# Designed miniproteins, single chains, continued (4), part 94

Each design is a single chain, and the fold is of that chain. pLDDT is the mean over its residues in the fold that is shown.

## One batch from the design tools (miniprotein)

Design m15261
Fold by ESMFold2-Fast:
Structure m15261 (fold): chain A 65 residues (1-65)
Amino acid sequence: TITSILLEAKKAILEGDEDKAKALLSEAVKKLPKDDIPLVLEAHEALVEGDKSKAINILNSILAK
């Protein structure tokens, strides 16, 4: 499910596995509603920039729906 992919991505970020987190976010984009795609892309960009806190916060906002 999309929820399990986002939770696994969040876990990968917390464990410092950025490559796995980025791969999981790319997979999530294929399965997400159009309205949530920009948020996942923003989380991916935050990881590229090294802002793990911002990425986690964005993923938490999606999961809270």
Scores: mean pLDDT 79

Design m15262
Fold by ESMFold2-Fast:
Structure m15262 (fold): chain A 100 residues (1-100)
Amino acid sequence: SHMVEAAKKLADEILGYFHMQMTMLIAQLSKEDPAKAEEMERTRERLLAKFLDVIKEAIKNNWSPEELAKRIKDVINQEEGLPQDLKEALIKRIDEILAK
């Protein structure tokens, strides 16, 4: 269906942006504080697992792109291991992708 295809496209764009942002942050932290880099790597792995679970549920239940985006933003907002500026950047990007 058009809705499933739209949700998959949204998921791919969100995951790509998340991967890029986390890769950049972890690379910078690795130079400044290796212990924080390891914590951020664990945060990345936990968030990726949660995002994939949300995406699976969205496909199973035929969620709208709007519902998928809302659930992913909820996961981001609940993650204490993410810096606030990165949370804001991820949420802003999700909203930009949805507005297209």
Scores: mean pLDDT 87

Design m15263
Fold by ESMFold2-Fast:
Structure m15263 (fold): chain A 79 residues (1-79)
Amino acid sequence: SEKARVVGRKLGELAEALGLKAKNADSTDEFDVGVQEVAIASELAATYSDKEGRVHPPEELLPLLEEIKELANKYLTSL
């Protein structure tokens, strides 16, 4: 869907910032967007988790993470 493409592009920007290859930036498939979300979440947890299991992303990524969160809430989950 068009909604998945918008979210996918923002996830692609975050993946690039993390040094991951963005594969699904123009995908309209909601499944591809979900796979990218899981990959990014796993990388954030692996790289930025403390010993108590809390994830502390770099400050530079916080605005992009907030934008993606707002888009995901609007487009990928029914209100």
Scores: mean pLDDT 62

Design m15264
Fold by ESMFold2-Fast:
Structure m15264 (fold): chain A 76 residues (1-76)
Amino acid sequence: DSYIQRIQQSLSGSSQSTIDTASQGMQDVIAAKETLGEAVAKEKRSQTLSTLADDPDVTPQQLSQVGQAISEAIRS
């Protein structure tokens, strides 16, 4: 999936656990959009970004890039 690739590229140099958290968050958002609707997908996006924001290895720029990729996935 191109969105998972974008997340991996945005978090290049981050720990594997951080990359796994963001990748799982993207998968959860896509699944929620398909099964529960856009509002729940947006809620899961917020949960994923909050988790990443608490990670000291994630920069504000990386957080913004991940947030953009998830927003694009919700809109598509």
Scores: mean pLDDT 82

Design m15265
Fold by ESMFold2-Fast:
Structure m15265 (fold): chain A 58 residues (1-58)
Amino acid sequence: SLEEQLAKLQAQIAENEAYAQRLRDATVAGHVAVGASPEEAQAMGDRFAAAYLARLQA
């Protein structure tokens, strides 16, 4: 049904957002571990998370 499809879509969006957050956190941690500044690490994590979500919308 349409309601079941909408519920599945909402669950998928939530899962994608949760994965993007994990990707951001992992990217930040990785860059900090190799000596990047916290600001540079955060910026890189944000860019990768945004790129991931943008690809899902395309």
Scores: mean pLDDT 84

Design m15266
Fold by ESMFold2-Fast:
Structure m15266 (fold): chain A 64 residues (1-64)
Amino acid sequence: GEERLERVLQRAEDLAMKYAEAGDLELSVALAQLATEAKRQYEEGADPAELARRLEAEIAALLA
């Protein structure tokens, strides 16, 4: 669970940086906020596998 969540969090952060470099600050901030919220929920005891699936879906929806 934790390993998958870590990979998805890293992907979200990498995408946020990519979009910031491209000048899309709105999308960059949205991606960074998704990662920050997932980290907060994990620290509060949420299941890492469910968080990973949710974060993947939220990233996909945001980039559609």
Scores: mean pLDDT 86

Design m15267
Fold by ESMFold2-Fast:
Structure m15267 (fold): chain A 62 residues (1-62)
Amino acid sequence: MAEEIARKGIEIAKKDGISLEKIYEELTKALPTAKEAVKQGKISQEQLDIIEEAIKIAEEEL
């Protein structure tokens, strides 16, 4: 499930000393590129779903 993978990724990043604000900023900045990559077949919809879910989780925890 995209939510479980996203949540685990955020926890790992936090454990590595990356702030929640930094995680949110970097993911939000990468989102347009990720959406374009899905349209071009370079990444899966599942990978995009993980990014979008990670942004949502980070925003809710801020």
Scores: mean pLDDT 81

Design m15268
Fold by ESMFold2-Fast:
Structure m15268 (fold): chain A 82 residues (1-82)
Amino acid sequence: MELTVEDLLKLSPEAIARLIHYLIKSEKLTEEQKNKLGEALQEALDRMPVEEKKRVLEAFENLPDMTEDEIIAFIKEELAKN
């Protein structure tokens, strides 16, 4: 999944939390893909205000179970709304 920092900054806190979960749990991503996505997520989080970071953390703690394909579809749908 080719996501830029600008794409990540357009996503909701729930979508960012979902991507972090996907990065941790994914067996389909190569180590190189995980590193690239992780770096982009870290840069996006560093640029977020503290209150937005708290919303990401709260969303991460309360995530319902989703498959990797459902997470990808959720992210694509949210990006398409912009």
Scores: mean pLDDT 78

Design m15269
Fold by ESMFold2-Fast:
Structure m15269 (fold): chain A 87 residues (1-87)
Amino acid sequence: SLEEVRKEIVELLEEAKKANTEEAVVKAMERISELLKSANLPDEVIDEIDRKILEFGLAILDKAPEEVIEKLLKEVEEKLREAVKKS
């Protein structure tokens, strides 16, 4: 279900944050892209979510404050919830 996809994406983002490496971030982003494509979401929704995930990944690699990383994670979660609710 789309809700299960949302949960898996959030878990992947949290794992990338904990690992705090470029390899973990890239691996998570690749898997998330696969999941979003399998969910048959509109291209514009995928683009919005991908942009937020890229911001999140860059923040981790740039060693941004925990507050900024948590804010970006919540923004991705909100976009995913909106996509689930509207589908």
Scores: mean pLDDT 79

Design m15270
Fold by ESMFold2-Fast:
Structure m15270 (fold): chain A 99 residues (1-99)
Amino acid sequence: MEEERRRLEEMARRAEEYSKGKAGSAGKGVAGLLREAAAALDSEDAVDVLETMAAIAEQIAEELEAAGDKEMAELAREAARLLEEARRRLEEARRAAAA
């Protein structure tokens, strides 16, 4: 899971950097969500956390697109995809360890 953690942290930095040019909190919100997911990767609740964070990121993307912020909406969707990928890989790793 080190690679997944790095990817989540890198995406969080990108979201924060995007928000520096704008007064909006959406970039900080996406970054915070990604960092919480990265911190939770070693927990028993990691799968549920990743699923919840992916759903929140997708919802943020829809709200941003409706508001006309297409660039931040695309970042939020990329974050949601990354969280879903991390969740699937974690589930596979845990299933393999249980077999």
Scores: mean pLDDT 79

Design m15271
Fold by ESMFold2-Fast:
Structure m15271 (fold): chain A 85 residues (1-85)
Amino acid sequence: VQKKLEEAKKRLPELLKEYAKHQNIPITEEIEKDIEEATKADLLTQAHMSAEAYYALGKKEEAIELYNTLAEAGHATAAEKAKAI
């Protein structure tokens, strides 16, 4: 569980930038600051943001795996999201 959460945290800045590009959102200084602020959140919050980004990018298998990992770690919102995919 912990290893998957740490990997999701490490991928968060890249995933948020990919998500912005996928949504045709320009990477402005403001967006860069928002991404930096996201990386200051706790492990579960960062991993949850990564799961949301995977889902939005169409990487449903990675999203489901990460939501299930978050649910095992006690993240109730992620458990509901895993069922919705």
Scores: mean pLDDT 73

Design m15272
Fold by ESMFold2-Fast:
Structure m15272 (fold): chain A 59 residues (1-59)
Amino acid sequence: MSVEEAFERLRADLAARGVAEMTVEDARRTAIERYGMSPEQAEAVAERLLAAGLAVPDP
């Protein structure tokens, strides 16, 4: 799975749940555990979500 595909899946999932944003930690965890992505790919996904306003820094 590409970083772009993971970004679009997480964006769609947030919209389906009616949630505006997720934490960077949740994005990273989902990319690794649910999508089987590497840590560096998971970081890239989290950074894209942060840039799009769909993720916030960990609380």
Scores: mean pLDDT 80

Design m15273
Fold by ESMFold2-Fast:
Parts: C-alpha cells; structure tokens; sequence
Structure m15273 (fold): chain A 80 residues (1-80)
C-alpha cells in the first residue's frame, strides 16, 4: 500500500539520520559520507558541464551504492 511505502521511506530517512550521527565518531561512516559528498559534487559538476546522461547515470548509481552502504552500516550498528 501507499502507507507501507511511505513508512519504508521514513525508516530509510531515520536510518540515514542515524548514519549522519555515527559519522561524528565512526571512521567508516565518516569515510562513506565523504565519498558520498564527493560523488554529489561530481554530479553537480557533470551537469554544469553538460556531460552525457550515461556518465551522469554512472556517478548517480555510484552515489546510490554509497548511500546503501551507509544505511547498511547504520542498521548494523543499530542491531548490535
């Protein structure tokens, strides 16, 4: 249902907020946040340069993967 989809999105947002807090003390979380920020900066630069959509998609997919790693780390720490 739409309600279940929204609940899942909220849980992801909450886990990401936890990951952001973990980055203050956890070196692995900080490294992943730094990587994500670099990937986001690259996306802005590529869009400003009018880079091919295929290149923009590649960097976007890399950023999504980094975000998933951050969420997985946050969830692992929450469970332990």
Amino acid sequence: SVEEALATIQEVMDDFALARELAKTDPEAKKLFDELNEQVDRLYALREAGAPESEIRRVRDEAVETQHKLLDLARKKKAE
Scores: mean pLDDT 78

Design m15274
Fold by ESMFold2-Fast:
Structure m15274 (fold): chain A 90 residues (1-90)
Amino acid sequence: MEEERKKRIDKEMEEARENATLFYAASQAALASISEEVGKIFREAAEHYRKAADDPEKLEEHRQKANELLSKVKDLGEELIANIKAARDA
């Protein structure tokens, strides 16, 4: 019975190594998907900044809208970090 504990630990360590490799690949894929979403948000934010540059009186309004769009990608990054930490603690 005591021998089975060692076998279980060895198996869990092997699975941990496999999961590390998979998580590296998964994180790269996730970053690629996030980059696509970020690209779209940056384009929309740029449109608002361009309108602000063309209309100085509405500069603050357009800047606020652009900043709100940019904050969405910041939240996605923070959510991913939180999920990674939660997985580490599990």
Scores: mean pLDDT 64

Design m15275
Fold by ESMFold2-Fast:
Structure m15275 (fold): chain A 58 residues (1-58)
Amino acid sequence: SRLSNGEISAIAKEYNVSPSYVSKLARTVRDLALSQGLDLSREEIKRMVGAYIAREKK
């Protein structure tokens, strides 16, 4: 994924999930967007990953 290890760890700590989960989710989001011709920015990936985790944790 385009996210740094520090960014992955920060998101994982914020949402109380594993760093590996965040890393897989960020890669999946980016790969799906690329398949539709969209090249997401790092900030867009962070926003989408955070929103997905928040939704799944409720």
Scores: mean pLDDT 78

Design m15276
Fold by ESMFold2-Fast:
Structure m15276 (fold): chain A 86 residues (1-86)
Amino acid sequence: GSLLEKGKPGNVTEEAIKKIIETAQKELDSLRKTHPELAEQFEKAVKENNLKEAELILHQIRIDLFPEVSDEAKEEILKYIEKLLE
């Protein structure tokens, strides 16, 4: 089924991205140490309020995007985001 059929299509995506950003901000010091170029790109995306780009950067570095949800839900959300970025 469509991810949009499972609840709050726009709000869930925005809230999920905000949680991803908050997680990345907590991990920024570690991120700057391991992936400095991605950290700069992430900070730029956040400053420009480009939530889609920020999420894509986090996906590349394998930060746990949704520790509170099932792995199946994470895969569905990632597939949805990948489809939007295609």
Scores: mean pLDDT 57

Design m15277
Fold by ESMFold2-Fast:
Order: C-alpha cells, then sequence, then structure tokens
Structure m15277 (fold): chain A 87 residues (1-87)
C-alpha cells in the first residue's frame, strides 16, 4: 500500500541518519543522492499519489537539512515531475 511505501521510506531515512554519523560529508552526499533515487523508483513502481510524493520529498528534504547535505536540483526536478504526473 501507499502507507507501507511511505513507512519504508521513513525507515530507510532513519537508517541513513544513524549511519551518516560515521560518514564523511562526501559519503553522506552520495548516500543521500542514492536514497533519493531509490525513493523516486519506489514512487514510480507503486504509482504513489501526488500527496504521497510530496510527503516523500518533504521527508528527504528534512533529512538533508538535519545532516547538512544538499539534494541535487536534478533529483528535486524529477520529484516535482512525479508529483505533477500523479495529480
Amino acid sequence: SEADVLSHVRAMLAGFAREAESMSPEERQRALEALARMVIELARKHRLSAAAVREARDLLLATAERLGVTISPEVLAEMEALEAEAA
């Protein structure tokens, strides 16, 4: 279900946040970028609603801010496109 996908995204981001404590800034940047791409793939595969895509994006942005990492403009644009397609 959509709720199960969002629960999985939250679990992935929580796991990343714990592991990020032992990562270099470059490793954190690469790991978050990889996680963001996985979230995009999950959203496409499970045909998430616009609201769920927005929640997943907000979770990614909140995690990035907490860890001092930036999500690439390309990933953000892809998520915006997914939200628009789902609407």
Scores: mean pLDDT 86

Design m15278
Fold by ESMFold2-Fast:
Structure m15278 (fold): chain A 92 residues (1-92)
Amino acid sequence: SMKEEEEKLRKELKPFEERLKELVERLRKTDDPEEIERLVEEMTELYAEIIRWVMEHTDDPEILEDARERLARLPESRERMLEKVLEAVREK
């Protein structure tokens, strides 16, 4: 069952989600550009790991296609996220 499988995935992904929340909180509290770059890098690495893990645990072709596209776009998304975070910190 798709719903049951998604529920299991979400529970198993909870530790990754909690780790991402911790990184986001650190991003909000830091104004050090080098630390921001490191945190954004770690966040994108965790996103990639989560996406690949989901891909290995689903046979839904739409989810697989979306996951592959998101993985391919991660480097560009990372650059965009870094730019926005640095801008937001500077605006504080």
Scores: mean pLDDT 79

Design m15279
Fold by ESMFold2-Fast:
Structure m15279 (fold): chain A 108 residues (1-108)
Amino acid sequence: GFDPAEEIAAAALSLAESAREAARLARAGDYEKAARRAEFVAEAARLLAERARAAGMPEEVVEALEKAARYAEEAARYARAGDGEKAAEYAEKAAEEARKAAELALAA
C-alpha cells in the first residue's frame, strides 16, 4: 500500500514535469498556456506542502514544496507579462524544488 512519503514523492515528481512543461511553453512563446500551467503547479504545490506537513514529513520536504509554489507563481507572473525567458527560468526552478521534495520524501 502507499505510504505518505511515496504518495508525496509521486505527486511532487508530477509537479516537476508540469513545471518543465511550463518552461517549454514559455520558451515557445505560448505565454497563456505557460501561465496557466505555472498557476496549476503553484496551487498544487501549496496543497501538497500542507499535506506533507499534516503527514509529519520532514520540514525540508515542506520547504521545498513551498519554494516550488513560489517559483511557479513567479513563472506565471512573468509569463503573463510576456517575459518568456524569466518565466522559463522560474518554472525550471520550480521543477528543481519539486524534484528535490520528491527525493527528500523518499529519503525519509
Scores: mean pLDDT 91

Design m15280
Fold by ESMFold2-Fast:
Structure m15280 (fold): chain A 100 residues (1-100)
Amino acid sequence: SIMELMEEAKRLGREVLEKALELGLISQREADALRGLLELAVQAVEDKDYETALTLTEALIRAMRRIRERARDNPELVRMAEEAIRLLEKLRRELREKLS
């Protein structure tokens, strides 16, 4: 379900952001902003605002791809970011189906 995918993406996304912050790959401000986007995406799904949820999901995919690229020398973080991207891409497909 969309809610299940969003909850999984939020949990894994938070772990990616914490590891990226620990490694100095993102700033505290950037981490806080991206955590805010995750919370807004959850709220949009709860509100059935699928247009907003889709926009936020696409922004989160771009952010995770940037973190994956910066993390290229850390195989564990690359794998975590790739899993987060995979979950967000599944979520994006489900959201697009709701809007079609």
Scores: mean pLDDT 90

Design m15281
Fold by ESMFold2-Fast:
Structure m15281 (fold): chain A 59 residues (1-59)
Amino acid sequence: GREERIEKLVKELGLTREQAEKAIEIYDSTELKDAVQKLVEELGLTREQALKAIAIYDE
């Protein structure tokens, strides 16, 4: 569920809980191509970290 995805993002990417929740919101409201760019711009993630966040959300 949502809580499990938040916890995994925090543990695997070193995000705060608020950043993890923002990442999920970006993924839910944005197409895959645009979501990667938004994660990089809004959270300061690398492209690799943004792709990992999307993969975690899809699991």
Scores: mean pLDDT 78

Design m15282
Fold by ESMFold2-Fast:
Structure m15282 (fold): chain A 97 residues (1-97)
Amino acid sequence: MEAARERLAEALREAAEKLARGEISIEEAVEFLRPAFSELSENLPEGPLATKAAQELAEKYPDASDNKKAAAALYIEAGLLLGKLEEGIEKAKEVLE
């Protein structure tokens, strides 16, 4: 379980970095993440805090590109998976700034 969460978190961070740089589209990010989600689909932590954090950041940065907003959401999710939600939020904020 731990190794599968770490693999998904790493995949989420890689997708977020590429999205933030404009190297991939949101559709390409979904395809990149598909194998990782297949390994961990029912073991994802329930994340009302991640959802709330993503929503609050979207409200503060409405003019950010869809790619940057998607990257921010992925950083928050990766942080939640590793028990490092605050680090994920900090990375998301850096991307949206």
Scores: mean pLDDT 70

Design m15283
Fold by ESMFold2-Fast:
Structure m15283 (fold): chain A 87 residues (1-87)
Amino acid sequence: MSDEELAEKVIEELEKIAKRAEERGDKTTARLAREAVEGLRKALEEGKIDIDNVIEALEILAQVAEHRGDKETAEALRKIAEFVKEA
C-alpha cells in the first residue's frame, strides 16, 4: 500500500471520529481529529508524508479519546496506528 493510500485511509477514519465526537459533545476530540486531518492533507499536497508523525498523532488522539471516556474511538485509533506501522 502506498503512503498516499495510507494517509487517505487515515484521513477518512479521522473524519468519522471527528463526527462521532461532535455528535456526543466532545469538542476537544473533534477539534484534534479535524486538526490531524488538515495536517495530513497539507502533507499530501506537499508530497511529503512522515509516517512516524502520523503514528504519533494517532496515539495522542487515542489517549485523549480514552481520557474522555470514548474507548471505542481510542481502540479504533490504536488499530489504525498499528495498521500504519505494519504497512
Scores: mean pLDDT 77

Design m15284
Fold by ESMFold2-Fast:
Structure m15284 (fold): chain A 69 residues (1-69)
Amino acid sequence: SAEEALEQGEKHLERAEEYIRNGDVEKAKQAIKEAKEYASVLFQEGRYDEAARLVQRIAKLEEEVKKLE
């Protein structure tokens, strides 16, 4: 469901933030990739506002990962 996709996307972003704090670049990238898949589901389900917010958070975390490389 769209609600489950939102919940999972949020959880994967929280995991990515934790991996970034710990310097685990590869695990952070994997969690970001998983969050992108859930954002895609939200777009397909017409939940555009929630999907856009996940995408904005993903972009910010991708910038943080790039700074660790």
Scores: mean pLDDT 87

Design m15285
Fold by ESMFold2-Fast:
Structure m15285 (fold): chain A 75 residues (1-75)
Amino acid sequence: SLSISTDKDEYKVGDKINIKINNGDGYWIKKPDGTRPSEPIKGSEGSYIPKESGEYEIIAYKDGQEAKKKIIVKE
């Protein structure tokens, strides 16, 4: 099944978030303000360094299916 794994569920600004997508084609990272890029990051793994505190959401996709994982980022 489509799923998202990270090394933690809570991070600090400037931490590296390691992202793994199982059985997916790629993912978006939705920012605390609710915006996301128009283009997804393609592939099954990556990393992200948050510049702002707040609640982020990783959205993985495959063939019209989505999986979501919330990440809390503190100062």
Scores: mean pLDDT 85

Design m15286
Fold by ESMFold2-Fast:
Structure m15286 (fold): chain A 105 residues (1-105)
Amino acid sequence: APTPLQTYTQLINDYYDQALTAINNKNIDEFKKHLDNLAGYVYQTVKVSEPSMSPRQRAKLHKLFDQFTSHLSQTNRAAREGNFDDAKKHLDQAKKYSQQIMDMS
């Protein structure tokens, strides 16, 4: 059976693909649902990972999570404003920060 972290990694990647599909179809409601699921699973990854980390590793993890949540907020705002190219840029940045979180976990 996959570990919880392996399951979260697969779900996070799947929700990024679904979010990209939703924004390409200009479906803002589906886009937001997929972003909410992304936020939840990235948060779970942080929470299950941080107890085994050093204080320095936890500080880095928290900074990456702050960057992730900032770009997630910006992609959602851009999508609501109809700026789909800007939404895709911020989604890509959120993906890069969440990947760094998963790589540390």
Scores: mean pLDDT 89

Design m15287
Fold by ESMFold2-Fast:
Structure m15287 (fold): chain A 61 residues (1-61)
Amino acid sequence: SPEERFEKLREEALKLMDQAGVPEGVKAEVLRGLDYLREQDPELALRTAELIVKYLKEKLA
């Protein structure tokens, strides 16, 4: 489901942010923003989580 996909991307984003050395406060703010978007616009939240994961994977490669 879109909800399951979002949760997996959110978890992956958190792990990738940890690997990239993103400060704890910034990680918390990003995750809060994703959770807010999910409540307001689930489609936009899913696309945003995908972009964050893509960016972090590219940065860590």
Scores: mean pLDDT 87

Design m15288
Fold by ESMFold2-Fast:
Order: sequence, then structure tokens, then C-alpha cells
Structure m15288 (fold): chain A 90 residues (1-90)
Amino acid sequence: NLEKLAKEIEEKLGKKVRISDGEVILPPLTKEEAEIVKELAEKYGDKFTLAVALYELGEYEEAKKLFEEVYKETGSIQAENLILKIDLET
């Protein structure tokens, strides 16, 4: 449940998150916060949020793979943009 994931992220980080177009919109994350978001995304099975956390952790190869899966399944513009950003950085 996307709403439960967003709420648990807010509770753990003390930062507000939004949901837009079926995706969690995360605030700027520290490395410690990105690890927490990664664990929560794995718990809830949310591929997009997991990919964002991996991106923030510098795990670009795994992040890109998950964004490609999300884009193929949903057509997410956010996922497409992040794939392009990784390709520019790597």
C-alpha cells in the first residue's frame, strides 16, 4: 500500500513525503535516510521508491534496472527521466 509506505517514511525520517501519479515523491535524503527508505521500499515491494533510494546511495546499475522495469510496466515519466540522468552521470 503506497499510502502506508509514504506514512512510514515520514515517521522514520521526520520529513514530509508526497504521493503523485502513483509514486512517492521523496524530499532530499542523506545516505542514512536513503538506507531507511531502501528497507521500507523492499518491505512494501515498491520498485520506484527502491530505485530512487538506490540512486541516492550511488547504486546506479541496480537503480537503472529497476527504473527500466517501472517504465516498462507503467510508462512512468519520472522513471524515464531518472534513467536518462543515470546515463548522463555514468
Scores: mean pLDDT 84

Design m15289
Fold by ESMFold2-Fast:
Structure m15289 (fold): chain A 86 residues (1-86)
Amino acid sequence: SEQEALVAGLEKQKAALKKVADEAIALDPSLKAEAEAALAEAVAKLDEVAAKVAAGASIEEIEPLLKEAEAAAQKLVALYKQAKAA
């Protein structure tokens, strides 16, 4: 189903973000606190999307939450890029 596909996608995205955080910390250990905070924020937003999907929310209700999750993920990716450039 579309719901099952979306939930599976969210789980894969959480796993990918955890790897990005781990790599950022490995490249620049001074970013540990910021990377962990950014990861926690991104995961919380993705979990909120998953909860709405489980509650039967429409795609129109989910789209704004997905955009918030994307913004949180971009923050973590920016930290990874900073670590890689250092």
Scores: mean pLDDT 82

Design m15290
Fold by ESMFold2-Fast:
Structure m15290 (fold): chain A 81 residues (1-81)
Amino acid sequence: SANAEENRKLVEETIEWLEEKRKESTDGGVRVFLDYVIEELRKYEEEYVEKKSAEEVRKMLESTKQVVDDVIAEAERRRAA
């Protein structure tokens, strides 16, 4: 059984990271995408933090961060062109 408090902290720290990325972004599409990801993580926190291991939560969050970084990098490439 996962430590729900630890899992919640991991999710909340990732949400804070996403909120900072949103504040730094000038791209409307990136901001909408980040708002969507934040809402999905809040739903995940409510439904799954008591049901998932800390390792499963960490892997999900790392995958989420990678997708976010890829989306931001693509938006920056389009802006630079």
Scores: mean pLDDT 85

Design m15291
Fold by ESMFold2-Fast:
Parts: sequence; C-alpha cells; structure tokens
Structure m15291 (fold): chain A 98 residues (1-98)
Amino acid sequence: MKLDELIEKLKEKIEKSKDPLEQARYRTFLALIEELRKQGASDETIVALAEAFLKGASDEELARLLREHATSPQMKALADELERIAKARKKVEEKKKQ
C-alpha cells in the first residue's frame, strides 16, 4: 500500500469509528507517523509500522520494528522511548490487577 493511501485510510477510520478509545488509538498512531516523517523515517519504515498497528501489534512490537528500521539517532531514541512507555504501562496494569 502507498504511504499516502495508508495515511488517508487511518484518517477515515478516525472519522468513521464510533468508539472513542479506538479513535484515540488511531490519532495517537497518526501523530507518531507524522513525527517519524519529520525525523527522516523512510516510507518503508512507516508502512511496516502502520501495517503492524492495523494487525493489532503491541507497543513493544512497534518499538522493535522502529528500532530495526531506524537510520538516525533520533529514530532510535524514539524507539527507546516507546519501549520505555510500553514497559511502564505493563507494570501499571500488573499493579492494578494485583
């Protein structure tokens, strides 16, 4: 899928979604894509992340994919931050359950 077509599909899903949590998830991911483009991420990297996201990939899996495709220190720093956030969320959820 072409990157621009994929971005348009994500925007359409935000507008057509009836679930506020689903809308928030799509908006957050769209913001991540825009930040990655500003940091010089390749279209191939962004497409891979977006396809994984649409298939239900976890934040940790998305961070791993970003790290594998990272070509700049800024992209690697963003991947490290995403992984840190994912691990922090997992600890908070475990604390809420027990």
Scores: mean pLDDT 71

Design m15292
Fold by ESMFold2-Fast:
Structure m15292 (fold): chain A 66 residues (1-66)
Amino acid sequence: PPRYRVEAEGRDANGRPVRASAEADTAADAVRELMGKLPPGTVARATLTNLDTGEVEVFELEVPPA
């Protein structure tokens, strides 16, 4: 299966800068792992890369507040 990387940069609920990344065999699993690494209340821009094809997708990511 294709290998994916997702990176996010944003701010947590206290306005502190946060950055995280994750890799997985599927886009959905990469995004799920990334969500688990970000503090609750984070608003970030995420970049998802298909490492096999080089295709890139950019989207906004919000982690529910605690």
Scores: mean pLDDT 81

Design m15293
Fold by ESMFold2-Fast:
Structure m15293 (fold): chain A 102 residues (1-102)
Amino acid sequence: MKILEIKAESRLEDGKVVTKVKIYENGKLIKELTFVDEAENGAVVGVTEEGRKAADELYRYILENADIIKVDITGDALSRALLEALRRAYEAGIKVEGEIRT
């Protein structure tokens, strides 16, 4: 049984939410991804093409490498692209546990 820890931190930058995602296995950093969402007045209003690609990459990685994911999401806003990837993993039968602190 494989457990991945996913740590994400979001920053509001120039009308975008930029989320740095770090994936850990057994305490070791194994993968880093960047998600970009469109923002207006500090709120996420859309997903960028790069955000969709990052979400698909994360989703595929989770399906190939995890039975359980533990998420820790922090920062200025919540990435819509990241949440979509996590929701798809949950619907595919991956156990999702964790905390969102925004």
Scores: mean pLDDT 81

Design m15294
Fold by ESMFold2-Fast:
Order: sequence, then structure tokens, then C-alpha cells
Structure m15294 (fold): chain A 93 residues (1-93)
Amino acid sequence: SLVEAAKVLAELIGTTNPEYADEVAEALRRLGFPEAAERVKELIEQGKTAYEALVEIIKEDPELRSRLREAAQAAKDAGIYRAAVNLEKLVEE
């Protein structure tokens, strides 16, 4: 779950496509952040990238930031280094 959420978020981090907003939101719900999931979907539908949306949400949600840092570490431990690097950049904002 944590590694799969990290993969989905890292792969879709640059998306502005509303079709993928539900997939980004589902990854956040699986991490335990249903309110963040609804907010990210709204922001992507408004034309923000998933990255821009997540940066905005993380500034208000330190628990989400910590959970994404954990997801980055889990991806790194699983050998999915690209996902780890992308999520580490996000949480360092």
C-alpha cells in the first residue's frame, strides 16, 4: 500500500490531466488522508499539476508531509529510487 501509493504519486506528479486526478486522490486515501485526496482532486481539476497541488496541501498538513516522507523511504527500501527522489523533493518544499 505505502510503496504502491508512492509509485502512483511519483508517476503522476507532473500530471495536469483531470483523468488522473482520481488516481492521485486514491493514492492519498490509501495513505490515510481522505481530506487531502478531495483537495488534490479539486486543485488538479482547476489546472494545477499534482506536484503544485501536493505542495499547497502539505504546507497546511504536517502529518501528510511526514507520511509522504515515510512513503519515499518505503519506495527507496523497495529499490524504487525514482519514486523516492520525486517524493523527497516534494516534502522538502
Scores: mean pLDDT 81

Design m15295
Fold by ESMFold2-Fast:
Structure m15295 (fold): chain A 108 residues (1-108)
Amino acid sequence: EELKKKLEEEIKKAGDFVSKAGGYAGRATDLVRRARTPAELAAAQRSIQKAQDYINEAKKHMKEAKELGEKVPEYKEEVDKQSKIFNDEIDKINAVLAEAQARLAALA
């Protein structure tokens, strides 16, 4: 039914945004590690910001999926499971971003 399709689309969007956040967090780490110029440090900061923006988008779609899951009880367990996986991944991404930010601050 329509609610199931919308729920699956929101889970997919959340996963896509988590993946993008991870990619930008990795890029930020590499840029900070190799940075030698103000322009390179600025590029690292932009990558950190993009990762944070994508984390916020992922959380928005996860919240929508959870709200839809409350209306479709048979999918609530799968929604809760996916939400836990995404939150665990976001926690790892936030740890990577914190290390990149700390290194960036030390180079300032």
Scores: mean pLDDT 86

